# Designed miniproteins, single chains, continued (4): the designs that were tried, part 12

Each design is a single chain, and the fold is of that chain. pLDDT is the mean over its residues in the fold that is shown.

## One batch from the design tools (miniprotein)

Design m12382
Fold by ESMFold2-Fast:
Order: C-alpha cells, then sequence, then structure tokens
Structure m12382 (fold): chain A 100 residues (1-100)
C-alpha cells in the first residue's frame, strides 16, 4: 500500500505540473518561456521539444500529456518533487501574466 501511495503522489505532482503547462500555453504564454521553465526543472530536451511542437500546433492537451511523461521521470529523482512543485508555481504565475 505504501508503494501505491508513493506512485499516486508522483503521478499527482506530474499531473499538476503538466496541467499547468497546458494552461500557460492556452493563456498565451510564449512556447520558449515554457520551454525554459521545463529545462530549468530538468525535463529532457527531447520532451521539451515535443511540448513546444504541441503548443505551436495548438494542441494544449497534447502538450500537457507530453510534459506529464517527462515530469513523472523527474519525481523519481532526488529533489525531483521540489523541482516539479516549483515548476508548477512558476507556470501558474506565467499563465496569470499571459492572461492579463
Amino acid sequence: SMEALEEASRVMHAMGAGTAVGEAAEAGAAPEEIAELLREAGVAEEDVRKVVERIEAGDYLGAAIVAMGGLIVLTEEEGGWERVDRLTERLRRLAAEAAA
């Protein structure tokens, strides 16, 4: 049961951050600003590239899903949870600024 709870927690953190990517993109945040935040968090460059491609195609749900995949990997690393949570806050801030 503990392993299942830990996995559920990782998925929830990744889902929150991935959703924030989609929301920031839909709000009109620049794809490169989102890409910089993902790179700073430690998301693999291939996943960052795929996120940008989905945003440029207007596929915000696809961008969120790709981001969640890369972010789940980060939650398994030492300090990964803190990086993902910080990324989520920064993306929400970026979305609010873009929507203003």
Scores: mean pLDDT 86

Design m12383
Fold by ESMFold2-Fast:
Structure m12383 (fold): chain A 55 residues (1-55)
Amino acid sequence: SGKALLERKIAEYNAQIARLKELAAKYPEFKDGLEKSIASAQGMIAGAQARIAAL
């Protein structure tokens, strides 16, 4: 079902955000770019959650 696919995508984006946060802590010189990538991934999660709510 579409819901299972969206839930999997949310899990993947959450894993990506966790890795990007670790990378931002380890390499502060790249923090601004990594924070933009985190914000983008958070937007994708919000979009997927909205799609699940509309099912």
Scores: mean pLDDT 88

Design m12384
Fold by ESMFold2-Fast:
Structure m12384 (fold): chain A 64 residues (1-64)
Amino acid sequence: MEEFDKDGSGYLTREEFRELAKKKGIELTDEQLDALFAAVSADGSGRITPEELQRLLELLDAIE
């Protein structure tokens, strides 16, 4: 399931995450996005897994 696994089952780019945060009323700088991704991305690929997504949502809740 290489391509189907990768194909958007909870994976987010920085831009997509920024838009989600903005919809929650949180404005993130590029540096804050980098810090959040570095903190939760265990893979280091710059892509967020479903588990990492939940951690990012926790961090957004802490900011707001």
Scores: mean pLDDT 62

Design m12385
Fold by ESMFold2-Fast:
Structure m12385 (fold): chain A 78 residues (1-78)
Amino acid sequence: MSAEQIAEIYKEARLTAEKIAERVLEDPSITEEEAKKMAEREAQALAEKFGLSERQKESLADYIISEMRRILAMRLEK
């Protein structure tokens, strides 16, 4: 996998994390577990699109979850 492909994957992952975070901010009834499942589902889609291994998919899901939590923490201070 090229450096360019890795950059594209993480760009899509960041956009996905932002989308989930905005949805949670608009609907506070969405639980952390539900948001985590959304992140895992999106990581699965990216893994299939880019031909990632199971390990790489798990790392990507963790990245999306971490990025989502970071965005939520920053936005909740407003």
Scores: mean pLDDT 81

Design m12386
Fold by ESMFold2-Fast:
Structure m12386 (fold): chain A 82 residues (1-82)
Amino acid sequence: SAAAVLAQLKEAADRYAEIVRKALERGEVTPEEEAELRALVAQVAQLMPQLTADQKAEFAAYLKELNEELTEIGRKYEEKLE
């Protein structure tokens, strides 16, 4: 169902954000994390076209919040390098 697809997409986005956050904190990405990030991107690309217009808007809002969080984390690490 479309509801199950949206739930899977949110789970994939959360996992992607968590891997990126941990990699930023360490200053490195492991080969295992790189492979998982690629798999998550492929999963999102495959599932996103299956969403309704309303669900696409909901997922876009969800991604915007995650992207704002990751941008702030990146900015914080950039400030530490000054």
Scores: mean pLDDT 80

Design m12387
Fold by ESMFold2-Fast:
Structure m12387 (fold): chain A 80 residues (1-80)
Amino acid sequence: MRKQLEEDIEEGVRQLAFAVYLSVLLKLGLPRDEAERLARQLTEEMERIRQALREGNEVEKQRALQARQELEQRAQQLAE
């Protein structure tokens, strides 16, 4: 039962994260189509990072932290 509960929670969090990213990107002045595409990519990458940090070993967690930093830098560059 844990797996099903976790999958339901992750789906809900992913939907919420997408909405938040989309809102931020639209406020930054990106066109809606571009904002939606990027928000989906950011949401998927963040979910992978979250899973690795939660369930991964130390090597996977370090790689996830690196990927998160790179993703944050890309988002900041788009905010210029």
Scores: mean pLDDT 71

Design m12388
Fold by ESMFold2-Fast:
Order: C-alpha cells, then sequence, then structure tokens
Structure m12388 (fold): chain A 59 residues (1-59)
C-alpha cells in the first residue's frame, strides 16, 4: 500500500495532467490513459491510482 505522501503526489499529478490537457476533461478514455500513465510512473496499478482519486473526492 502507498504512503499518504505518495498517494497525495499521485492525486496532484493526475490533477495537473488534466489541467494541462483541457480536451481530456471531455473524454473519459483520455482521463483513464492519464491515470494509467501516472500509475506506471509511480510503479502502481491503474486500479490503485483510481482508488486514490475516488478517495480524494468527498462522498
Amino acid sequence: MLTPEQAQRILDEVRRELAANPAARGDLKAVRQIVKRVAEKYGISEEEALEILSRGVPA
């Protein structure tokens, strides 16, 4: 399992990539590709990265 610091950095990286790529915000497939790239960069699975993103959004 990731440390809280690593989880925060992954979340921030995905948010930054989305902000840098406005067209991706209208395309769920593009969003998934960004998440996958960030997950690979940090040596985690796409599923783990998606869990971090979901936890960052309040219910």
Scores: mean pLDDT 72

Design m12389
Fold by ESMFold2-Fast:
Order: C-alpha cells, then sequence, then structure tokens
Structure m12389 (fold): chain A 67 residues (1-67)
C-alpha cells in the first residue's frame, strides 16, 4: 500500500494544486477501502482533473501498489 506522502508526490507530479492534493488525501483517509475506479471518479467529477491525467495517475499509482 503506498503512503499518503507517495500519493501526494504523485499528484503534484501531475500538476494538481496543493489544495486539490489535500482534498484527495482527505478523501483517501475517510475512505480507506476506496477502489481505483472510485478514486478516478472523484478526480474527474469533484476536482475536474482531465481524463488523460487521471488515467496516467492511476497507472503510476498501480506501480506504487506493486511489491
Amino acid sequence: KPTLEEVRELLRKYGLSDEDIEKVLAYLEKNPNVTLDELARFLLEELGVSEETVLKFIQDLVKLYSK
């Protein structure tokens, strides 16, 4: 499982603002069993992140879950 700091750095890499990064981290803390599909939906619908950016972010996030 990636740390919140690793997720923060990845979100920053994809150009999210510090405010939007904190919203994502708060969402993950509140929803510890969130699926990648639910997270992608949150990024698209609540934060207005582009579909291309969300897909690239999720792909990199999956790499952080690998052993």
Scores: mean pLDDT 81

Design m12390
Fold by ESMFold2-Fast:
Order: C-alpha cells, then sequence, then structure tokens
Structure m12390 (fold): chain A 95 residues (1-95)
C-alpha cells in the first residue's frame, strides 16, 4: 500500500508541475512532467486501478494537445488527470 501511495503522490506532483509549465508557455517542460506523471499512473493502472487508467488517458490527451500547441485543452486534460489522481490517492489512504 505505501508504494502505491508514493506512486500516486509522485504522479500528482508531476501533474502539478506540468500544469504550471503549460500555463507559463514552457511546452517542453510541460510535456516532460506529463510523461513522468503518465509513467507513475501506468504503474497504478497495471495494478487494476480504474481511476489511474482514466488519468493515463487524460494525461495522454494533454500531451497530444501540448504537441499541437493547444495550451487551453492541455491544461483542461492535465487538471482532469490531477483530479482523478487525487481521488485515487484518497481511495488508497482508506485501505
Amino acid sequence: MEELIELAEKAIEHLRKAIEAARAGDTETAIRHAEEARRYLEQLAQQGYELAEQAVLSTGAAITALEAGDTELAVYNLEQALRLAEELLAQLKKQ
């Protein structure tokens, strides 16, 4: 359980940094943090957490939007991924 909580916390931290970088217009840094967040979320999804699987999809959509120069869509999808990851963290802490 402690390892899963750590994965969720690392994903959340990288999602927050991706949102900050995207809002600052630092697309390269935003993509890098979003990709790091997705790697942590994919590990949680492999353990069967549906919220993590949904967060992976939202993070992927955000990366695609960043690569296309659609910052508003990217931030929206990163914020959705963040909400899903925070909900998962709350669920993990109840176990």
Scores: mean pLDDT 90

Design m12391
Fold by ESMFold2-Fast:
Structure m12391 (fold): chain A 75 residues (1-75)
Amino acid sequence: SREEMIERLEARLEELRRRAAAGDADAASDASVVEEILRLMREGYSPEEILEYHERHSHPIYVERVREILEEVLE
């Protein structure tokens, strides 16, 4: 469900924020991506809609990052 997806993303964000606080720059960058995904999902967008939006409007590298996070967390 959407609620379960949001809970999984929130749990990942907490993990990434802890790692970022310890000095992990990659975790800090990933936390920013997860924060945006969570914001959009709370606003009513599905994971598929978020990915389709970025495929049309965002840099390919950012699209790949969004895809990887969605697949890892919501698979």
Scores: mean pLDDT 86

Design m12392
Fold by ESMFold2-Fast:
Structure m12392 (fold): chain A 93 residues (1-93)
Amino acid sequence: MPSLKEIIEGLVKDLESIKNPTAGDLLGTSGMADSLANRAIAEGKLEAAKLLYEASKTAEEGAKKYIETGDQSIATEAKKETIKLLREAAKAA
C-alpha cells in the first residue's frame, strides 16, 4: 500500500493542478483530508492527523465562503492554504 506521506503528496499534486478550484473541488479535498486524518490516527501519527483535520476544515470553509460570495479569489486562497497544511502534514507523516 502507498504510505500516508505518498497519498498526501498525491492529493497536493491533484489540487495544485486545478487552476480555478470549484466548491466541489474544495469539498472533495476536505473529505479526502478527513479520511487521511483518520488513517494518521490509526498509524499513531497524531501531528499529521491534526494538520490533515486543519486542511479539511480550511477547504470546507473556503468552499462555503465561495458558495456564499461567488468570488473565485476566495476559492483560490482556500486552495493555497489547504496545500500549505497538506504539505506540512506530509512532512509529519
Scores: mean pLDDT 89

Design m12393
Fold by ESMFold2-Fast:
Structure m12393 (fold): chain A 69 residues (1-69)
Amino acid sequence: SEEEKREKMLARLEEEWEALIARLAAEDARLAEIWRELREYYLKFHETRSEEYQEKAAPLGEELEAYFA
């Protein structure tokens, strides 16, 4: 079912994000923290569908973009 596929996808994304954050923390603690907070807001947005979490994520997204500028 679509619901079951979505649940499996989210579980895999959570595992991948945890592994990524752990790796980033060894190289750049602030970059790892940005990814942790973005993940948290993304998960809450997916659960609640509230734009509040997208708005809270926006400054972190801008800070993340600055790492590549």
Scores: mean pLDDT 75

Design m12394
Fold by ESMFold2-Fast:
Structure m12394 (fold): chain A 70 residues (1-70)
Amino acid sequence: MARAPDEHIELGVKKALEDPSFLEELKEGRKALEEFMKTEEFQKLPKEDQELGEIQLNTAKEVLRRLEEL
């Protein structure tokens, strides 16, 4: 899956563990991005922007998945 490098994901996990508000923002941001990606507006974006959105979504999912395993 297209996503950020492991170093970036590890930083996200550490930040979420240290800051519960960041964890909530991450969950809300993931949900908002998933909803946006379902819209016609997202589908009309250039392919490059669609790929960036997918990378951001996959990165958030991976951070949250690692947090659930802790």
Scores: mean pLDDT 80

Design m12395
Fold by ESMFold2-Fast:
Structure m12395 (fold): chain A 105 residues (1-105)
Amino acid sequence: DKELEELKKKLKEEGVSEKIIELELELLKQKKRLEELSKEIVEEIKKFEKELEEKKEEMNEEELKAEREKISNFIGRALRRIGDEIQRILEIEKELKKEIEKEKE
C-alpha cells in the first residue's frame, strides 16, 4: 500500500502517463506477490524438513518414502505456482515496454 502510493507519486512527478503508472503499479503488486509466495514456500519446506527429521527414527521405509513423496509433490506444485506468477510478471513487463515505446514514437 505505502510503497504503491510512493511509486505512484514519483511517477506522477516525473510526468509519466496514467497508463504507464497503472502498469508500473500492477508490476510492483505482482513482484510483491511473488516475494510473499516464495517466502511461504520456503517456510513450508523448512516445516516439512523439521517434521521429517523429528520422526525419521520412528518411521519404517514405506512411511519415510510416503513423507518424501509428499514433500516432492509440494515442491512440484510450488514450482508451478512460481512459474505462473513469473509468467504474469513477464506479460506486464511486455505491455509496459510497448506503452513506453509508443510515447517515444
Scores: mean pLDDT 84

Design m12396
Fold by ESMFold2-Fast:
Structure m12396 (fold): chain A 65 residues (1-65)
Amino acid sequence: SWLSAAAVYLQEDRVDLALKALEQALKLDPSQAENAEKLAAFLRSQGREDDADRVVALGKKLAAA
């Protein structure tokens, strides 16, 4: 799934590819917004605040569409 691909890309520090995969996951299934929020919370717990903010911004943008 695109959501799994996003998680793998984040583990590999490939943030741009992770965000593209997350965008595809949310476009196909908007209910994945909760998983995007959990992912952002996890990134903040790891001190990756900028990456977490990008995930939250993308999730909110697509949930509002």
Scores: mean pLDDT 77

Design m12397
Fold by ESMFold2-Fast:
Structure m12397 (fold): chain A 104 residues (1-104)
Amino acid sequence: SPLEELIERLRSLSEEEYKALLERRRETARRIAKETGMEEKAEELVKLEEEFLEALRNGDVEKAKELAKKIIELYREMIEKGKETNPELVRELELEIERIEEML
């Protein structure tokens, strides 16, 4: 249900709106990586998030679930690195992991 609702929302976006969403997600991914001290993983997270949204838009639910698990693994690494330097962002990432897991 939550995953199906996300797919429908992504499919309802215009090409311009989808491009804007991708740009916002890239910026967010790079910010998260930088603020957690894992800037070297920024482009890996960007690629995974882009592939995840593309898989959802194409209706490839199984690929989207696989990519989501990889995103969660990177978030867990960022949580471990960020615990002492940015505990607020770490709490936000823990909540985001729970939201993603509930969709899968």
Scores: mean pLDDT 86

Design m12398
Fold by ESMFold2-Fast:
Formats: sequence, C-alpha cells, structure tokens
Structure m12398 (fold): chain A 59 residues (1-59)
Amino acid sequence: SDEEAIRRATERLNEGAEEAWRRAGELEGVVDDDFERGETPGEAAERLREARERELALK
C-alpha cells in the first residue's frame, strides 16, 4: 500500500512536467520511449510512465 500511495502521488506530481517535456522534445525529435541520456526531469517522468506500463504488461 505504501508503494501504491507513493506511485500515485509521484504520477500526479510528474503528470504536468511530463506533458510539457514531451512537447519540448517533440520539437527537437528527442522524445523516445527508450531514451537514454543524463537523467533530466522530463526523462525521469517518462521512466515513471514506462515503469507503469511494464507493471500493466506483467499482468
């Protein structure tokens, strides 16, 4: 339950940041689901999204 609460809070906090970062990346063609660079705020949010998708896929 602690993990669930943390995950939900983190997702909401990064929701807006992820959206803004994706738009900025699309302008440069930087956004990628397997993007690997020095961890930026936007990339951290994208990794959280990928982790969530992996959890859904495991089911």
Scores: mean pLDDT 59

Design m12399
Fold by ESMFold2-Fast:
Structure m12399 (fold): chain A 87 residues (1-87)
Amino acid sequence: SEEELIKKAREALEKVKKRVKEAIKRGELSASTAAAVGVLLSAASLEIDRRKPLSVLAEIFRDIADIVADESPELAKLAREIAKEFE
């Protein structure tokens, strides 16, 4: 259902946000990487609020994975796993 897809998308976004905050607190992300990820997380939140959470979320989470891959392989893996759920 639409409600189940929105719930799944919000839970996925919350999970990524928590991991990003943890990585920032540990000094694992550069300022530029953190800023870029912040923009994409905001875009994901807007898409969830305005549209059904479908293929566009998969693209956003893949972009997050690519941006963080060198600095946080663990975050990149999480973002790639989430992206597959919205293909």
Scores: mean pLDDT 83

Design m12400
Fold by ESMFold2-Fast:
Structure m12400 (fold): chain A 97 residues (1-97)
Amino acid sequence: MIEELLERAREIIVRIAELIKKYQPDYVSPIEDPSAKPESVEEALERIQLVLNAVSDIFKKWIEEGKEDSPEVKEIARLVNELLELAVKIKELLENS
């Protein structure tokens, strides 16, 4: 179960990076290799937090630019929400391990 959650989180992180790069070409991922498997569950959670922080900053910029209602921003917001749900589930499994 936890391995599947970690892999899904990795896939979402890669997808978010690809989508942000498409709409914000100067975007640089906060993770050196987002496609690499994390060495630990704790590292995976740290990667999720780094991505969420970076996306939060980008979203603030997009809201200031009046882009919050665009289909593209809404798609990325949906992926961010899925990543947040995965982080909660991973934390719960880590605490019960």
Scores: mean pLDDT 77

Design m12401
Fold by ESMFold2-Fast:
Structure m12401 (fold): chain A 82 residues (1-82)
Amino acid sequence: MLSDLVNQARDYLDQGNLDLAQDYIDQAMKVASDTLTIYNRDVVLGILERGRLLDRQGRHVLSDSVFRIAQSVDPDLYNRYS
């Protein structure tokens, strides 16, 4: 489930395993995008908030990757809200 993927990503961030955290974030964002295509704005905003949280935690490389995912989902919404 989406929540399980997000929880796993957080656990791996806490462990400092950025590669596994990235994999789970990518999977979670893919599931969200596939499920909520009608709500692309909400998906993009959720991804951006996740990126900001990771940046605040000092995970700048992972944060940048999350922002790139947001841009790939909807570049126009990314440019408006980033």
Scores: mean pLDDT 68

Design m12402
Fold by ESMFold2-Fast:
Structure m12402 (fold): chain A 61 residues (1-61)
Amino acid sequence: KKIDLKAVAEKAGVSVSVVRELLRIYEETGRFPSEQELAYKYGLGFEKYVRARDAILEALK
């Protein structure tokens, strides 16, 4: 399915760059980076990490 990165980013409350990077990693590895890695690289708290992950998975349905 074609994913609207901007709509997913707005739904999750993160930047489009974060959504693009998470989607890239998920497509390459079949999994998301850890909460610790996202907090370190992107300054994301746990709640935003969960929202971004869930928004991407919902968009892929």
Scores: mean pLDDT 73

Design m12403
Fold by ESMFold2-Fast:
Structure m12403 (fold): chain A 100 residues (1-100)
Amino acid sequence: SKEEIKELIDKAIELAKKLAEALEKGDFETAYKLLEELNDVIGEIVELAEEENVDWELILKLQKAAKEVQDLILEKAPLEEQLKAIEKLIKALKELKEAV
């Protein structure tokens, strides 16, 4: 349902914020656990958004932002780049929420 998608988006935004905080503190064990949980929630959002015929461009933008966050964290990119990618992901999640 559209309501379920909005609730999952809010959860994903909260997880993304916690991920940023863990990365800033150098708590990589917590960061990797949060990243895994965030990826699972985003997967659920994508599946439900596709079923509800949400704008495919917004879904694709979310998937690309999520992949960028994962790639930059796993490649151990500079912290500033990782945090900017998370901000971009949060923006994509907010845009998707407004469209649902």
Scores: mean pLDDT 91

Design m12404
Fold by ESMFold2-Fast:
Structure m12404 (fold): chain A 90 residues (1-90)
Amino acid sequence: GAERGIKFGKLGKELGEKGKGKEGGLYAALGGGLGSESPNPEDQILGGRYGKEGGLAAAKGSKDQEGASYGTGGALAGIGAEEQGRLLLE
């Protein structure tokens, strides 16, 4: 779950920073999605945070609309996962 989300969020950031926007955006989107599926609220927050960071990096590094869209989607999914996990801890 979240461990995999964190890993893919970090990969999205690395690929985005290398200018591989589509690949970076795809991994960031996967990271955010997997973060939101975590059964552990703390891991959901952490996975969401890395998905957000990876998505933002991929969106900024993208040279085309598809990569930018995937990066943005990953960032939004990560934000949602982080907020949902936070609410579950309250």
Scores: mean pLDDT 71

Design m12405
Fold by ESMFold2-Fast:
Structure m12405 (fold): chain A 85 residues (1-85)
Amino acid sequence: MKIVVLVGEGEGVFDAAKRALEAGKEGADAVVLVGAQASDEGKQAAYQAALELNKMGVKAIAGTAPTLEEAREMAARAAEALRKE
């Protein structure tokens, strides 16, 4: 199972969302996308990317965290949960 994990900080969440969609197009089985310190628009972009990935048949988890460290921990936990399926 090919799982792609992406974490974006601040405005970097928009780039992470774009990379998430590209990963789905390139044959990822699952994508984890977490935004750290993201704006409301950035959070929306992350969730919209996950919805679009799910429409493509890719398992996608989107989340947000107040710090980059917490975002990385959240992403690692989500990736581990996907590997146990």
Scores: mean pLDDT 84

Design m12406
Fold by ESMFold2-Fast:
Structure m12406 (fold): chain A 87 residues (1-87)
Amino acid sequence: SEVEERLRRLEARLRAAVPVLAEYAAREYGLAPEEAEALVRARVEAVVAGLREVVERLDPEEALRFLEEAEALLERDLAAARAALAA
């Protein structure tokens, strides 16, 4: 389904974001790189589980709108993290 394909793509993007988000978290909270990566990876997996749980409760049209908003939020968070790391 389109919902499952889009969810799978967002899950892949979230997991691919771990390195940049972990670097940002290490800098922001003064954590060791391995501690920041573990924390961010755990948070990403919790977000992935939450996205699946929400999507399973929505009709396909509502699920697609929800995933569009989730994608936009991820893009904003990544842009903010990258901007902070570039400074």
Scores: mean pLDDT 88

Design m12407
Fold by ESMFold2-Fast:
Structure m12407 (fold): chain A 80 residues (1-80)
Amino acid sequence: MSPEEQAQAMLERVEAIVASLEPLADAEGRELLRQILRLAREAARALAAGDWEKAAELNARVVELGRQVAARVAANLAAA
């Protein structure tokens, strides 16, 4: 798989996950999802450019924010 194909596949997976979580998120959760998409798009650009180190750093941030949004969604579902 080319770096461009790998970047596109990764971005599609993140966009699908975000789309599935957005209806379950409050305003703060939606802001976290927007940050995840921004970082994922930047990671995809870095990956397509062959900057694996930058892509890895950005993906680590996406994972961290993903944990925060998952906890937020779980709390909101329990409260609603």
Scores: mean pLDDT 80

Design m12408
Fold by ESMFold2-Fast:
Structure m12408 (fold): chain A 57 residues (1-57)
Amino acid sequence: MDERLRELVREALEREGLPAEKEEELFAFADGVRRGFRLPDSMLPSLVDLAVTAYKV
């Protein structure tokens, strides 16, 4: 569900101290990977963690 993914992204932004402007970038990355590989919703937290790691480089 898109609402769950957005919730996880917002929680990650707050947890990591990232600016709110990054919400759409992190969402787009995680959603793109989820759709491209047809990953189950159980992978959503891992996808958000991956997106955060990629942007914290």
Scores: mean pLDDT 77

Design m12409
Fold by ESMFold2-Fast:
Structure m12409 (fold): chain A 80 residues (1-80)
Amino acid sequence: MEENLKALEEILPELREFARRVGKAHGLTDEEIDEAVERAVKKTLEEIKKNPNLSKEQLYRVAREALLDAIHELAERKRA
C-alpha cells in the first residue's frame, strides 16, 4: 500500500497534464479539471485498498480510467 501511494504521487503530474488536455477538449474550466483529478485520486485510493499489489503501470491505468470517468461526468453536468 505505501509503495502504491508513492507510485500514485509519482504519476500525479502526468495525470494532471492528461486531465488538463482532455478536460479542456471537453470544455471544462481549470477548477473543474482540478475536481476531476481529485475524484480520480479518491477512486484510485479506493482501488489500492482493494488491491495493494497493483504495479505502477496498473495504477496509472486505473487512475487514468477514473479521471476519464470524472471528466465525462462533469462535462455532462455542464450540459444540464
Scores: mean pLDDT 79

Design m12410
Fold by ESMFold2-Fast:
Structure m12410 (fold): chain A 72 residues (1-72)
Amino acid sequence: MVRERAREATREALQVAGEHEKLGNKELARRLLSAANRAMAATGKDEKEGEKLIEELRKLVAEGRKEVEKAK
C-alpha cells in the first residue's frame, strides 16, 4: 500500500537527515524532513499525489546518501 511505502521512505529520509545534521548540513536535513512530512500527509488523500511525493522523497534520499558518503 502507498502508506506503507511512504512510511519506509520516511524512515530512510529520517536516517539520512540525521546523518546530515551530524555533518552540519542542516539545510539538507530540513529539506529531507519536509519532503517526508509532505509524502506522509498525501497518503490516504490522493494515491497518485502520494506516489509522486514518495518518488520525489526517494530521489532526495538517494542524493542525501551520496552527499553523506562524499563527506566521510
Scores: mean pLDDT 77

Design m12411
Fold by ESMFold2-Fast:
Structure m12411 (fold): chain A 85 residues (1-85)
Amino acid sequence: MYKKEAEEAVEESKKAVERMKTGDPLKDAEATLDISQENTDRLEELARKGPKEERRYLILSGAENGVYGIHAAVTRLSEEKERKK
């Protein structure tokens, strides 16, 4: 029963992206991807220790976190470009 841990990992990624105000869109995007990858790796490690049903859920949540990271990085680059124009 790791639903809360998976949700917290996604929220942690969002908060880390918000705190990451370097003013460089490329660096901000790279850090966003790194944070999402770290949280995905963490959820995969938890999946190895859980029961079969929880394992599948944790792996899927990790994949969702990775997709969110990519989307957030692309969105951040777009917003920073618009902000500078």
Scores: mean pLDDT 61

Design m12412
Fold by ESMFold2-Fast:
Structure m12412 (fold): chain A 88 residues (1-88)
Amino acid sequence: SRVEELREGARELIKKFGELASKADTPEARKAMYETAKGLINVARQLAELDPEAAVEIAREGIDVARKYGFDEIAKLLEETLKEIEAR
């Protein structure tokens, strides 16, 4: 289903985000991490239209990874996305 496709895509993006964040010692890695986070936001917003509970779960996982590696700006973007989903 579309929900399953979006959940799988989100899982891959969260995995990639964590891998990039753990080795974000170059400008290229930081840029790739930011682009991956934007992809995750887009998937979460799409998923929120079909399964808001799943969208909340992905947004929270993304926030946890961002905070773990000290990327506060990315955590803030994901928190704003979570607020948008919750305010539906």
Scores: mean pLDDT 81

Design m12413
Fold by ESMFold2-Fast:
Structure m12413 (fold): chain A 72 residues (1-72)
Amino acid sequence: MELDEETIEYLEEKVKELDERVKEFSKLDMSDPEVKEAAEKILELIEKLKNAKSKEEVDEVVKEIEEELEKL
């Protein structure tokens, strides 16, 4: 395993937080290209987050997700 247990717990907490945000995506106007692109990128980044190999990578991906969420 490439991640330690503390990093995995942090990852689990962040994924739960993001799952709450993703539930709101069903309320977004996906006919808006900017909204659709941001939503699709966030989903892609969440998959990248699940495959992160280090705490630093987890933090970087979380930051990218937060930047995309600001567009919504």
Scores: mean pLDDT 76

Design m12414
Fold by ESMFold2-Fast:
Structure m12414 (fold): chain A 61 residues (1-61)
Amino acid sequence: SAANKAKLEAKWKAFAREVRAKGSVTYQELIDFYEEILPLLNPIEKEQAEKQIEALKKILK
């Protein structure tokens, strides 16, 4: 929906600003961001994001 797209864009811009300010991003910060945006994604994007979260969690183990 348009509302979900606007929320996604706002969250992405906030995250991108934080990453640029720090000059780095951790795997845990990336996982947290994906989990935060999951409810805003369509079913296909959600499935892809969940697979990315699982892959990142395996790296942290």
Scores: mean pLDDT 80

Design m12415
Fold by ESMFold2-Fast:
Structure m12415 (fold): chain A 77 residues (1-77)
Amino acid sequence: MLSPGQTRTLEALARLVAERGYATASDIARALGVSQSTVTRRLRELKKQGLVDEKKVGKKTGYTLTEKGSEALSAAR
């Protein structure tokens, strides 16, 4: 079961991935109006559950949804 904060983070990530192929923690933090540290913690929790992947994008860490992450988000709606 996803917490409300994890669900909101995953929804913001899904939207940003659809728009630009990936999102950084700062992109998600800006979209949600929360601190980057809060988003980074949530992304680590989601990664532990296999719901997000991280990849290096230049000097930044980019995040994408896994298939399992997309399914979990659909189930939470």
Scores: mean pLDDT 82

Design m12416
Fold by ESMFold2-Fast:
Structure m12416 (fold): chain A 100 residues (1-100)
Amino acid sequence: MKKEKAIEELKNMDEEEKLAVLLLYEAKKVGKDLDPEELEKEMKKYLEGVRKLDYEKLKEIVENLDEETKEKLKEEVLELIAKKMNIPVEKVREIYKEGK
């Protein structure tokens, strides 16, 4: 997939799909010390089996997004979480940093 197509697909995604893309991105970043094959297998089971999302499409989007677009997605998802929890986005960012 081309970068431009990945960005277009991301813009057309709903909140759950955007959260899934961010989760897959963060799992790859955090899971560096885990078996990559086992991590991919578990993520595929969760996203396809539980969430009923297209894992291969989400993976292709994550792999074709640049770092700037991924950081923008992260901010968008944090703002969505803040809105749903009725708390300031700055507080959500602080909690997220403490969890790392």
Scores: mean pLDDT 71

Design m12417
Fold by ESMFold2-Fast:
Structure m12417 (fold): chain A 99 residues (1-99)
Amino acid sequence: DLLLSPEQMKAMEPLLKEEIKEIKETNPKASALEVAAWVMEKYGLPAPRSVEELRAALAELRAQPVTVENNALIYILSQSLAVLELERAVEKAIAEREK
């Protein structure tokens, strides 16, 4: 079961994807954490400065009543967290390989 209807996801997805794409094209070195911070700032929320702050923000959003805005934020922040975890795992693997 989805927290958002497919129509609600489709309505929000193009705007958020365009904004994320613009950031990445303007600053290709932007980390997933920087993208997450920008998204939270756009919604008037404190920008997370660490993976732990991002996890805490996600937990707080999940504890709130289900709304279209909260579900969209949860989706985007969850994706950013997944990318950050993957980046950390890749960096660790590269460092271990070069020993």
Scores: mean pLDDT 66

